Designed miniproteins, single chains, continued (2). Designs and how they scored, part 13

Each design is a single chain, and the fold is of that chain. pLDDT is the mean over its residues in the fold that is shown.

## One batch from the design tools (miniprotein)

Design m4424
Fold by ESMFold2-Fast:
Structure m4424 (fold): chain A 91 residues (1-91)
Amino acid sequence: MTPRELIERGIELARELAREGDYASAYELLSKVIELARESGDKEGEERAQKLADEVVKNALAKGSKPGSPELRKRAEEMIRELEEKLEELR
């Protein structure tokens, strides 16, 4: 999978987590997406992920964060591992 594909999938999964109110997991995932976008030179992906992260932080402060479904959290953990592996390949 290319860095761009991982970045796009990570943003989509973070949106699903945020929709369920799991802002903490969404932010953790987006932090890794932003890191990969910077390392790969994907300025558009970095900007999109940062805008979503800013929105997630604002919602977490206003509403609080609740755990999302176990299935979505497992997908987030797997995605974070894939992002970390790709980051190590680029370093």
Scores: mean pLDDT 86

Design m4425
Fold by ESMFold2-Fast:
Structure m4425 (fold): chain A 57 residues (1-57)
Amino acid sequence: SHMEKFKEVELEEGVTEPSGFYKYDKEKDKIVATGEDLPEPKEDWFYTPEEAAKKYK
């Protein structure tokens, strides 16, 4: 699996493994990967970092 692009996205503080979701972190002004293993994204959470960037651009 070519998931090497994840190296460009920071993990949320305290996260030990990335989940399938991404969000915009207002404190860092960056997109971060979440660590919550959920069946569906929360509000303002996205399946890809590109979708998160598009929303907050």
Scores: mean pLDDT 67

Design m4426
Fold by ESMFold2-Fast:
Structure m4426 (fold): chain A 110 residues (1-110)
Amino acid sequence: MEKVGYIVIDADAAHAAALKAALEAAGHVAHAFLASDVTAERLLAAAEEALAAGAERIVILLLSALSPAAFAELLEAVRALVARGVRVEVGGPALTPEQAAALRAAGAEV
């Protein structure tokens, strides 16, 4: 199975932790963030740890809505990873069509 670096963004810390544990049990690298704690620096650090652990791509799961400022931080992190040649996928039920379009323009799969 391909090793994936997952970044889980949720408003529910227990739900995020449970999903992180399930992804790690499946052989992936996973980091969990509260939507309020999203910064480009923190997302990039999590992605770098996952890539160092052998992840072949980064998947960012938006389980909760981001503020415009937090979304700008996510978009900055995605642009930086794509510029380095990293494959980035962003998905989740909280992703809006406008956010999806901006992420695709940044080079992410959505």
Scores: mean pLDDT 85

Design m4427
Fold by ESMFold2-Fast:
Structure m4427 (fold): chain A 108 residues (1-108)
Amino acid sequence: EVIEKFKEGLEKAEEALRKVREVHYDPARDEQAIRLLRGAIAAFKTAIKAVENAKKSKDPSRYLRIAKAALELAVNYFDGAIRVAPPEVQPLFEELRKLFEEALKLLS
């Protein structure tokens, strides 16, 4: 179930990235938002791989710590992105914040 939440977060982050590119609100801010969203997407992919490795491991605790750290990194990139993102993308960022909170609870 944790993996499903991470995959949902990844899909929404990719949707936000596409939306920033489509809106063309402010070139400098859009580029900053794209850079930060790419960081969040990379961190989510790391979290997914870590949870998959935890399922295959006799000791999952190390991989779950990696997944949690990657998710916290994704949240930091995302918080940076929301500050520079176009207003039209803000509702997607609210949905992503809730998914991050749910995923962190599942890893605790």
Scores: mean pLDDT 77

Design m4428
Fold by ESMFold2-Fast:
Structure m4428 (fold): chain A 106 residues (1-106)
Amino acid sequence: MIEERIKKREEANKLIDEGKVLEAFTLLEPYIKERIEKLKPVASTHPFFKAEVEIGELFLRATDALKQGNKEEAIKYLEEAIKVAEEAGFPQSFIDYLKKVLEKVK
């Protein structure tokens, strides 16, 4: 399970570096959906899981915006995800990753 998630993140990073942000997001979409569904029952009572669910839902909204060709809405959702991650105290490496993704969408 850990090795598979690492491989998918590496594949997504390569696609992002190539400017294929929509392909990268589509690749990650099933994993983000599964994680949200697992965390949803406890998110209301656990601040860290609440933030993780909010970030995941913003990622899915950004994915849908990119599928519709709405780059401006995708940027807006990614900026909101960065704010949620910063306010919740997520690791700097994760915040830097979101900022890199945002720059590739711009």
Scores: mean pLDDT 80

Design m4429
Fold by ESMFold2-Fast:
Structure m4429 (fold): chain A 61 residues (1-61)
Amino acid sequence: GMAMKEAGRRAAVEAARRGVAAGRGDLGGTQGHTIASSYGDEEGAREAAELGREGARAGGG
């Protein structure tokens, strides 16, 4: 349902953000993708992966 997708998206974003804050954007993105996938939220998983990639890119790669 929408609530599960929203929770997955929020959890994914938080995981990715935590990874970036720790200097581990890739790890945060991976965790976010896993969380979103657990909720069946394909869009959230994609958003988390993109956020993690963006964090890694900003950090020099």
Scores: mean pLDDT 61

Design m4430
Fold by ESMFold2-Fast:
Structure m4430 (fold): chain A 64 residues (1-64)
Amino acid sequence: SKEEKLAKIEKEIEKITGKDVSKLDEAQRQEAAKEYVEKLIEAVEEALKRGKTSIEDIEKILLE
């Protein structure tokens, strides 16, 4: 179950950053995770600015 949860997070990072996590070294994985977190923060801030804070609204901004 922990491995399945990690795989889901890795797939989300791949989707948002465009990087194949399975081919990254530890330093590159840390960078990809940082990029993902930064994009997530920006998406939440943009959703708040638009006055639309549903999970769907945040996901739409993340995928732009």
Scores: mean pLDDT 77

Design m4431
Fold by ESMFold2-Fast:
Structure m4431 (fold): chain A 105 residues (1-105)
Amino acid sequence: GAAAEAVREMMERLVEAAKKGSIDGKEAAELARDAARVAREEGHDATAEALLWLADRIEAQGPLVSPREAANLLLIAGSRLRDAGDTESARILYEGARELYEIAG
């Protein structure tokens, strides 16, 4: 669905940034807020709330977020998405976290 596609696009951008050496906390939070907006527009309010939680926690890490810090937050967000009933978006976040852990070494 559109919400899961928005989450996938967010994850692709985060993984690309990590591979280039840096994840900007503000930009990463904005990506999560964009995915939350799509989820809300599609009527998935609980999914949007989980993604907004993720955005707030990313910003709390400061201007630069390590791939490991991002991966840890994605695992928690994935659990929140599962609790919201969005198992497909949760799987996407878990797969993204795995890729970020691999980049972190």
Scores: mean pLDDT 87

Design m4432
Fold by ESMFold2-Fast:
Structure m4432 (fold): chain A 81 residues (1-81)
Amino acid sequence: SMGIQVGQDALDRARRTGDDDLVRTVERALRALREADRRGGPSVQQASDYMYQARDAIDRGDVRSATRYARRAYRIAQQGI
């Protein structure tokens, strides 16, 4: 639940940047996180940590780092599925 909430918060913040690539990357990561959460794997915590870092990067105006963190979250969440 907490990991999903962090992902949703990151998505809302990404939408406010107007960067379509960032939005799509965060959306993909959130979908993978939801699926991993249904499975209950250890990858959920790691992916959530990266989504938290993506959110913080967006807050700093660092869209490039935010996109990297979201892509990392996606890869980790996918491995847990």
Scores: mean pLDDT 83

Design m4433
Fold by ESMFold2-Fast:
Parts: structure tokens; C-alpha cells; sequence
Structure m4433 (fold): chain A 68 residues (1-68)
């Protein structure tokens, strides 16, 4: 669990470092909080499954606010 949460935090920080829009940053932080809660509720969740869910949610937010 700790390893999964640490991985997600690093992914979030990397994404935020490339995100200039404060609204997008807030949405990304909310996604991270949602996924962390999901992990806490589902302690048997695999690393791969959580990482996939986080990536999909992040991609949706980023795509909607993408520059072009």
C-alpha cells in the first residue's frame, strides 16, 4: 500500500510540474485524493490496477484542458 501511494504521489508531482493551469492542478489533486481513498477502502487492490485507474483519470483531466 505505501509503495502504491508513494508511486501515485510521485506521478502527481511530475504531472503538476508540467501543468501551468491552477484549475487543472486542483482537479489533479482531487483525482489523487479519490484514488488514495479507493486504496484505503480496497487494501487488496493490485498496484497495476490502481496505477491504471489513476492514469486514466489524469489523462481525462489533461485531455480536456490540453493546450491545443
Amino acid sequence: MQDIIDHLERQLRLILSRTKDPQVREQLEEVHKEIVKYIEENPETSFSEVNTLFSQRVEQVMAEHQQR
Scores: mean pLDDT 77

Design m4434
Fold by ESMFold2-Fast:
Structure m4434 (fold): chain A 80 residues (1-80)
Amino acid sequence: SMEKLRELHRRLAEIVQEVVETGDIKAGAEKALEVAREYNEPEAAAILEKVLNDENATFEEFEQAVQEALRLVAEKVAAS
């Protein structure tokens, strides 16, 4: 639903902002992965898990992964 997509977007945006403030990419990726799992979005979870498993992941790569995860969820909602 559009309401669930909006809430998912809000929660992931909040996590990205926390990473900007703390610099802790791994903590952000872990929290984002938990949110994707809570919303039963396995493709989004897989993208975020790749960032979590990359010891050299940059903030830019984390932000891009969050944007890609949201894009995939939005496409699924639009196709429904």
Scores: mean pLDDT 85

Design m4435
Fold by ESMFold2-Fast:
Structure m4435 (fold): chain A 61 residues (1-61)
Amino acid sequence: DLAAQAQAVRAEMEATRRQGEGAAEAAYKANKELGEEIKKETDERVAALKAQADALEAQLK
């Protein structure tokens, strides 16, 4: 079911965003460069997951 797959990818995106934001905040307090890198990597991964979910949802139209 493409709808279920899209929902699963959306859930993965939200989990990735929350985990990455928490990790970046924790790292930022000790090392700003590491915190910024984790934020960048998290944003890129979230964007990729969003594109994947959007592509799956487009197939449902």
Scores: mean pLDDT 82

Design m4436
Fold by ESMFold2-Fast:
Structure m4436 (fold): chain A 87 residues (1-87)
Amino acid sequence: SAQIEAQAEIVGQEVAELAREKGLALVKQGKLTQEDVDAIVAEARAKGKELGRRLVEGKISQEELARESQNIIDGSIQAKLEAKAKA
């Protein structure tokens, strides 16, 4: 339904905002570029929306949403940092 999609989109935007905040802190430290942050934010939004949909459908708990959101953000950041360390 349109209501389920709207709620899932809100969760996606919240996860994306957390990813942007963490990513920009790393840009200030010279660890990431703005382009890296934009990619991390896009991935966090898409995956966060999927988690939001599962929450609305009763397939995951609020605690699982919080944990998985953190895993998405930290995993995306870690992957970018590892790629740069090997380049």
Scores: mean pLDDT 87

Design m4437
Fold by ESMFold2-Fast:
Structure m4437 (fold): chain A 87 residues (1-87)
Amino acid sequence: YALDAMMSAIGLADRHVRLNPSTNPGLVVSSAMYAALKAAAEGASPEEVNEAAWKAVDDASARSSTVDPLKTVQELLDKAGEIYDKI
């Protein structure tokens, strides 16, 4: 379930970055992946997981120029990895 949610979120984020090339792909993808994994691990419904992933994509896209993308991506991937390892 949580792995399927993560893969779906990655696909959603990838599509978004292809349509919006000015966004940082690493930041958008890692944000969506973390949000989806966190929601799924907390027992959220598929609809809630999808909503969380979409909100993360939208937020990361809006803030792509104002954050340190390398540091933020690394922190998000570390957090996602911790959740993944507990599944």
Scores: mean pLDDT 71

Design m4438
Fold by ESMFold2-Fast:
Structure m4438 (fold): chain A 110 residues (1-110)
Amino acid sequence: SEAAKLREALAAAEAVFQEALAAHPNPSLKELYEWAARAWEVAARVLEELGAPEVAILYFRGLAGIARGEEEGLEDLERAIEAKAEESGDWEAGERAKEKARKLREEVAK
């Protein structure tokens, strides 16, 4: 199921981030964003290997891009959010998710 693929991808991402935190117990905000980017790339890679929908892969690649300060990351994430909102019919949740994505991009760009 799609949910099982997402759980596997998130578990892999969590493992990467936790390993980095265990090795560096007093990280800078920049290091935290770098580790988050690596974790989200691992999630995208796992989803790709499991044959998950492109929109799910794009979502995690978008998150990784934002964490790295890449302009395309926000566009990819917003596109994935829009596709999920269309699928679920929950456009209000989609708009809230886009606002959070834009806010994250602003924080990383500081």
Scores: mean pLDDT 83

Design m4439
Fold by ESMFold2-Fast:
Structure m4439 (fold): chain A 75 residues (1-75)
Amino acid sequence: MLTEEQKKILEEFRKYVAEIFDEAVKKGASDETLEKIAKVANEANKRIHQAKSVEEIKKVFDEGKKEMEKLLKEA
């Protein structure tokens, strides 16, 4: 069961993913890079829904952010 705090983190993550994807497109990222970003986002979203604690969700969010930021810098 997701708490109110967990739902807020999930919504923040969704907004972050949208912003990263838009920024990657604006930077002229390749289809391969966009696919990698989407894959990281989808995997993180699945893990967040399976998480049993706020701490676990935050960890998944942070790991997903770092990976997406790395892909964006390489774009």
Scores: mean pLDDT 78

Design m4440
Fold by ESMFold2-Fast:
Structure m4440 (fold): chain A 59 residues (1-59)
Amino acid sequence: GPEDERREALEEMNRIGVKAVLGLISLEEAKERIREIGEKYDIMEEAEKIIRGLDAYFA
């Protein structure tokens, strides 16, 4: 249901963040992909939290 879809979306956003940390994708690409998922599943607050964590890591 919608709860499972949001959980899967959150897991995917976290996988994208891990890929950025590992240097498999750029920070910019990761942030764009995370924002797209956050907007699609109406979890933008969670998307912005992950993005802030990535920005802090690469600061």
Scores: mean pLDDT 87

Design m4441
Fold by ESMFold2-Fast:
Structure m4441 (fold): chain A 62 residues (1-62)
Amino acid sequence: MEKLEEELEKIKKGAAELLAAGVPKASVRQLATREVEEVARELGASKEELEKMKKEVLDFVD
């Protein structure tokens, strides 16, 4: 798996664990979005890739 996809899957897994622990969905969405933005910046992702990752993780949390 590409590094960007691997990091996205880790963020999704972390989000699922927080939801299972009873963390409010709104808080998990905020944290996951911030993690996606940080990872995208570190890996040099394009704006288009960043927006796709944000949408995917937010859709996953819902």
Scores: mean pLDDT 80

Design m4442
Fold by ESMFold2-Fast:
Structure m4442 (fold): chain A 107 residues (1-107)
Amino acid sequence: SEKERNLLLAKALIEHLMGKEFLEKLLKLSKEKKKEEVSKLIEEFMAKLVDWAEEKGLESREKLAEYIKELLIERFKDDPELVEWIESMKPEELLDAIAEGLQLLYE
């Protein structure tokens, strides 16, 4: 489903920037409906994403999305259908998909 794909992209980006242990903790808190703790971890992830984008010289939303796109294509290279879906998205669509995936962690 689109929701499952959006969540998969968000999880992959979080794991890349924050590590596996951070993602596992976030998913556990999400499953337990601990919204305040989930919010704090997502805020930490968003702060790390901003720092990471600056370190990479990604000065625009479009450049950030293009870099994330390449990262996700490499991460999911063994899933051709998922790669085709990622490649089909415009920069804004990719960032919206990731944002929707993050929103699912609060549900």
Scores: mean pLDDT 88

Design m4443
Fold by ESMFold2-Fast:
Structure m4443 (fold): chain A 95 residues (1-95)
Amino acid sequence: MEEAKKKYSEGVGLDAASGLFRMLGDDDLSRELLIESARKYIESGQLYFEAGDYESAIKAYQLAIEIASRVDSEEGRRLLEEAQENLERAKAALE
């Protein structure tokens, strides 16, 4: 649980940092921070899923989808696909 919360918090911070660097005109760094944010949310979701907290896993994966969908890159698309697959798996577990 603590590690899942930590990864989630890291995702929040990276998304906020991305917004700041975008406002400063560093679009490349902003994009990199969004990719890392999405990755942290996926990691958080996986940890919640392994702990049986499917509701928290769903929330983390939904944030990963939102962040990854804003990244126009091959890595962003790959993270989006991974988060979508993990989201459907977590929803099925809630059944």
Scores: mean pLDDT 88

Design m4444
Fold by ESMFold2-Fast:
Structure m4444 (fold): chain A 89 residues (1-89)
Amino acid sequence: SALREEARRRVRERIEEALENPEEAKARAEALAAAGTPEQRAGYANFLAAAKASDEETVIDAAAAVRVAASPEVAEIVEIAGALAIAEK
C-alpha cells in the first residue's frame, strides 16, 4: 500500500540520519533507558535484539509496520533501536 511504502521510505531516511549522527541516536537511546517507562525500555531492548539478528531490509520492514500501526512514540523507539542495530553490523 502507499501508506506502507511511505512508512518504509521514512524509516530508511530516519535510519540514514541516525547513521550519519550516531552520537545523537545513542544519546536518545540513553535518555530512553534513564527516563522511559518499563514498557518502552522492554520494547526498545526486544526490538534491538531482534534487529541485530536480522538483515537491514527486514529491520526496515518491521519498523515500517510499527510506524503504520503504533503510536508515534513507539515508532520512534523502534526506529532508534533499528538504526543502532544496523550501525553495529
Scores: mean pLDDT 80

Design m4445
Fold by ESMFold2-Fast:
Structure m4445 (fold): chain A 61 residues (1-61)
Amino acid sequence: SLEEKLKSVPNAKVEKLDENTYKVTGENIDWGAILNIVKETGKEFSIEVDNEKNTITITLH
């Protein structure tokens, strides 16, 4: 699943908020690996960044 693939990235804490929305939190994360995993789905997506919480919210479209 996409959630399992995202969780495989070191230091990434992944929360599935709904069928299309994932929250990734952590420091020293390979964000390139996160983005490649999301791109591999073939879906359009948007990203919301919360720098204070070291969090990115990914929404698939």
Scores: mean pLDDT 83

Design m4446
Fold by ESMFold2-Fast:
Structure m4446 (fold): chain A 65 residues (1-65)
Amino acid sequence: SALDERVEALRAAAEEQREEARRILEKMKKEKGLSDEEVEEMMADAERTIEEVTRRRERLLAEAV
């Protein structure tokens, strides 16, 4: 269904955002000397935010149909 396709697209976008955040943090680790623990903490915060936004968008799509 169109709703399922949009939900899949949102989840795919969320995965791309997580991968991009990981790439940015790995680059910052090399350039600014962040520890592995600091990178993992920042990544955990990013993942939580991405998940919250994605869930809210999924609910709005479900309500629209």
Scores: mean pLDDT 81

Design m4447
Fold by ESMFold2-Fast:
Structure m4447 (fold): chain A 80 residues (1-80)
Amino acid sequence: MEEKKREEKIKELEEELKKLVKELDKLSDEGADSSKAQEILDEMVEKQKELVKLDPEKYKVLGEQVEHYLKRKEEEEKLA
């Protein structure tokens, strides 16, 4: 029974991520402000974390990408 709710939530998160990717692509094309791009990336990371939590095996590669993103963000903060 919980499997159905898990599957629905995964679909919801995947759809949200697709929308965020499209927004990020549009901002990139428009030479967007880095702060707005960062907000979208932060939202994507939160959704990706939830996907990894719901299905760690399926999203193992995604989990590695999220970890790399967090390390990059920490490095950027160190430069400030």
Scores: mean pLDDT 73

Design m4448
Fold by ESMFold2-Fast:
Structure m4448 (fold): chain A 82 residues (1-82)
Amino acid sequence: HMISVQLTENEFETEENIYEIAKKNKMPKEIVDFLIEGLRLGLPSAYVLIKYLLEKKSLEEILEEYKRGQEAREQARKERLR
């Protein structure tokens, strides 16, 4: 409620941060690889993680859906402002 933007500049926003967090939490390589490749594509780590875990989508699909979803969600929020 209090923050307009919440999906950017998280702890996973740099490759170095992702590697450090993965090392400390012993994350599966598959998840780490997805987060790193997503970051290289400019995708928010939280969004990539959700799409990977829930929908098992490829990075190309996630990138396309992210752009489409951001536009749709922003428009829907403005329309639902009652």
Scores: mean pLDDT 64

Design m4449
Fold by ESMFold2-Fast:
Structure m4449 (fold): chain A 61 residues (1-61)
Amino acid sequence: SLEEAAEFALELRREGHSEESAALAGMMVLKGASREQAREAARLVDEGRVEEALAYAREHA
């Protein structure tokens, strides 16, 4: 749900993830990806691996 996705994005921001990584992860959860898959995409964004993160998000959400 949108609420679960928004809550997860805020959790990632509190944990020190960037706004961009949290937004991508939240969108993935909204589309039905697991929190584990969303966290992997967030990690890739925060490592500067944006193209890999977007490819991963497309595959899993």
Scores: mean pLDDT 87

Design m4450
Fold by ESMFold2-Fast:
Structure m4450 (fold): chain A 93 residues (1-93)
Amino acid sequence: SDIEESLIEMYGSVMKTAVERGSVNLDDLRAQGERAAERARALGRPDLAEQIRAETDALIAAIEAGDVDAAYAAARKYGGLLIEVDREERAQA
């Protein structure tokens, strides 16, 4: 949906700005990724949990490398996975 695409773009843009400013807390980002992966596992989606972990690792690696474009791309993918977790939780509620 247009709203979901806008949220993904906003998350990517926010992450890009945070990387450019050197203001990303990597421990917080890692903890957020682990919480999202555990939510996916609790929903019976170990495939989604693995994707979340992989994109969290890619995002952290891009930030550590100072690769703003790679961080933006990984943040967009991560944002899309968070939307998928939220959608699954609502479907199983």
Scores: mean pLDDT 85

Design m4451
Fold by ESMFold2-Fast:
Structure m4451 (fold): chain A 90 residues (1-90)
Amino acid sequence: SNVEKAKEIAEEIKEKLKEVEEKLKTASPEEARKLVAEFTKEINEKGSELQEILENETNEENRKKILEIMLEVREEILKFNEFFAELMEA
């Protein structure tokens, strides 16, 4: 289902967030910039995929569930951005 597809993409994003966060702890400034650029591109692609899933969903209840999943992903990305900002100021 579209809800299951959205959930799978959300889990992929969350796993990638943890992977990048771990790598950032030992990265040089140049490595950190490259990692964040690559990650931002990947997240934007996954975000577009989630948006397409939402647009293709005709059931209002399922659309609501997909929107909830998208909101959760947004919150996780915001937390990552806060972590990255904190790390770069340290």
Scores: mean pLDDT 84

Design m4452
Fold by ESMFold2-Fast:
Structure m4452 (fold): chain A 62 residues (1-62)
Amino acid sequence: SLREKLREALLNGDYEEAARLALEMSGGDGFKAAMIVNEVAREIGRPGEGIAASYLALKMGK
């Protein structure tokens, strides 16, 4: 699933891929993508990775 791929991207520190996947899940909405990224990052115990990827999602989103 997209959520599983997002979890893997965050665990690997692939912030660009994490942002891209979250934008796909949100239909290009940067704010919704940032929320999804930070939720998944919190679940895996990596809030710093969530902040980095959410910044990219906000920058790349609509």
Scores: mean pLDDT 85

Design m4453
Fold by ESMFold2-Fast:
Structure m4453 (fold): chain A 79 residues (1-79)
Amino acid sequence: SRRKEELEETQRELGQTILDQTKRASDLAAELARAKREGEANPDVRDETIEAATKRLQEEVDRGNEEISRLSRKAREIE
């Protein structure tokens, strides 16, 4: 049925989005960890570097959560 096909496609898109979001968040978390280590070696640039990395990670998490919520709502509407 078309409804089943649309649900399967939406679920596939949701699964892919979760995987992609996990990879991006992991990469940004590694960047933040690196910034914290570099800040320990150079306190003069620590706060700005950590703040920038934290902001990037938060923005990516917020974006991913919004996209996941959108796809989850779409899947529920098809069911």
Scores: mean pLDDT 76

Design m4454
Fold by ESMFold2-Fast:
Structure m4454 (fold): chain A 86 residues (1-86)
Amino acid sequence: SLQEEIEKLYNFLRDNAEGLAASATMDLLGPDLSPDERLAVVRAVLDRMKALIAEDPDRFKSVNDFFEAFARELQRAVAERRAELA
């Protein structure tokens, strides 16, 4: 089912959070964030995505819709954390 595919993608991202924190994407979004700050942001975003799935399992209409929401939340969380550190 779509819900099963989204849960699988979420689990994959959760299991690979350290790799995502060390990714080129994080270098572009938050070059001034420390490795610990990057990992904390990635984990916070994943926790938020888990909460969104739990609130409404039918929220995401495709795997791509989930990934787009994840990307938007990641950009928002990085910008917010950078503002807190400035």
Scores: mean pLDDT 85

Design m4455
Fold by ESMFold2-Fast:
Structure m4455 (fold): chain A 55 residues (1-55)
Amino acid sequence: ARISIVTKEFETEEEARKWAEELREEVLAQGGSVLDVKIEEKDGKYVVTAMVALP
């Protein structure tokens, strides 16, 4: 299994949460697992950092 860290920046918290949900579905569809998800507010933006394990 390969562990990867994915980060993406959003204008709103709602967009960040939706992307995190979509990422989880995509990772699970590939037979992987989401190990950690963090959403942080930085400079008026919302940064999602996810740690995922893929086959």
Scores: mean pLDDT 83

Design m4456
Fold by ESMFold2-Fast:
Structure m4456 (fold): chain A 74 residues (1-74)
Amino acid sequence: SRELLEELIEKGEELIKEGKYEEAAQLFDIAARSAPDDETAARAYELLGEAYEKLKKYEEAKRAFEQARRLRER
């Protein structure tokens, strides 16, 4: 549901503030894969990429940002 996805994103953002980047990445990955539409999925992939950057997982971050870009491009 949309409410569950919003809760996953909010919890992930809270985990980022707490420095729990690996847990945040897991929640954003679930949100991205469960998203009902391309725009919501793209937002979740952007947040996933940011979490991976905090983890210094730059290849994973690049893939997440590329996925977000593709979902936003027509």
Scores: mean pLDDT 86

Design m4457
Fold by ESMFold2-Fast:
Structure m4457 (fold): chain A 125 residues (1-125)
Amino acid sequence: MAVLTSSDPDVMAALAKAVMELIDKGGIPERIEVRLTFRKSDVDVSAVPKRHRFRSRYGAYVEIRSEVVGDEIVVTITVSVTDPETGEKAVSADHLLLAAEEAIDYVLSLVPVEPVRVEARVTEA
């Protein structure tokens, strides 16, 4: 995707469609990965955590990682039904989309500039 806005219904509809297509193929959606790329010069790098984990209000497990790659900063958001440390599953597929929106909003609150690139993926177990 060229641009992803968490408040954009078309973007959330595209993510929901990807989840449903995965289910239709017999897959179980487990994980959403969103990568937001920013220009390093436009961002206070110290405001972006190198690694931050939290549990979404919707019960999904969220990990945010940031890496400086040349003149860009890449923020990777991982939203999972599965605890990365224990392997326990906590929420259904519909909660992943809500948790992804929450996590994207959180990152954009720390980096109040438009990303230059956005990628999103849904993976199965």
Scores: mean pLDDT 73

Design m4458
Fold by ESMFold2-Fast:
Structure m4458 (fold): chain A 68 residues (1-68)
Amino acid sequence: GPPVPGEVASAGSAAAAQLWREKGRWPSVEEVVPRARELLRRNGIEASDEQVRLGAQYGLDELKRMWG
């Protein structure tokens, strides 16, 4: 499973997918982190900076595995 709570991992995946659609290219983790943080704030989910980064990396890696 993901190294972070499922809600944080889901935000990472959603952020990566949104950025992939917007850019037409795979985003970097550094690009995914601020978008994932926004999604978590919007949903009232608390996460540390480390958890957001791990969730962003996990989400990006999962999408690349499935779609790339």
Scores: mean pLDDT 85

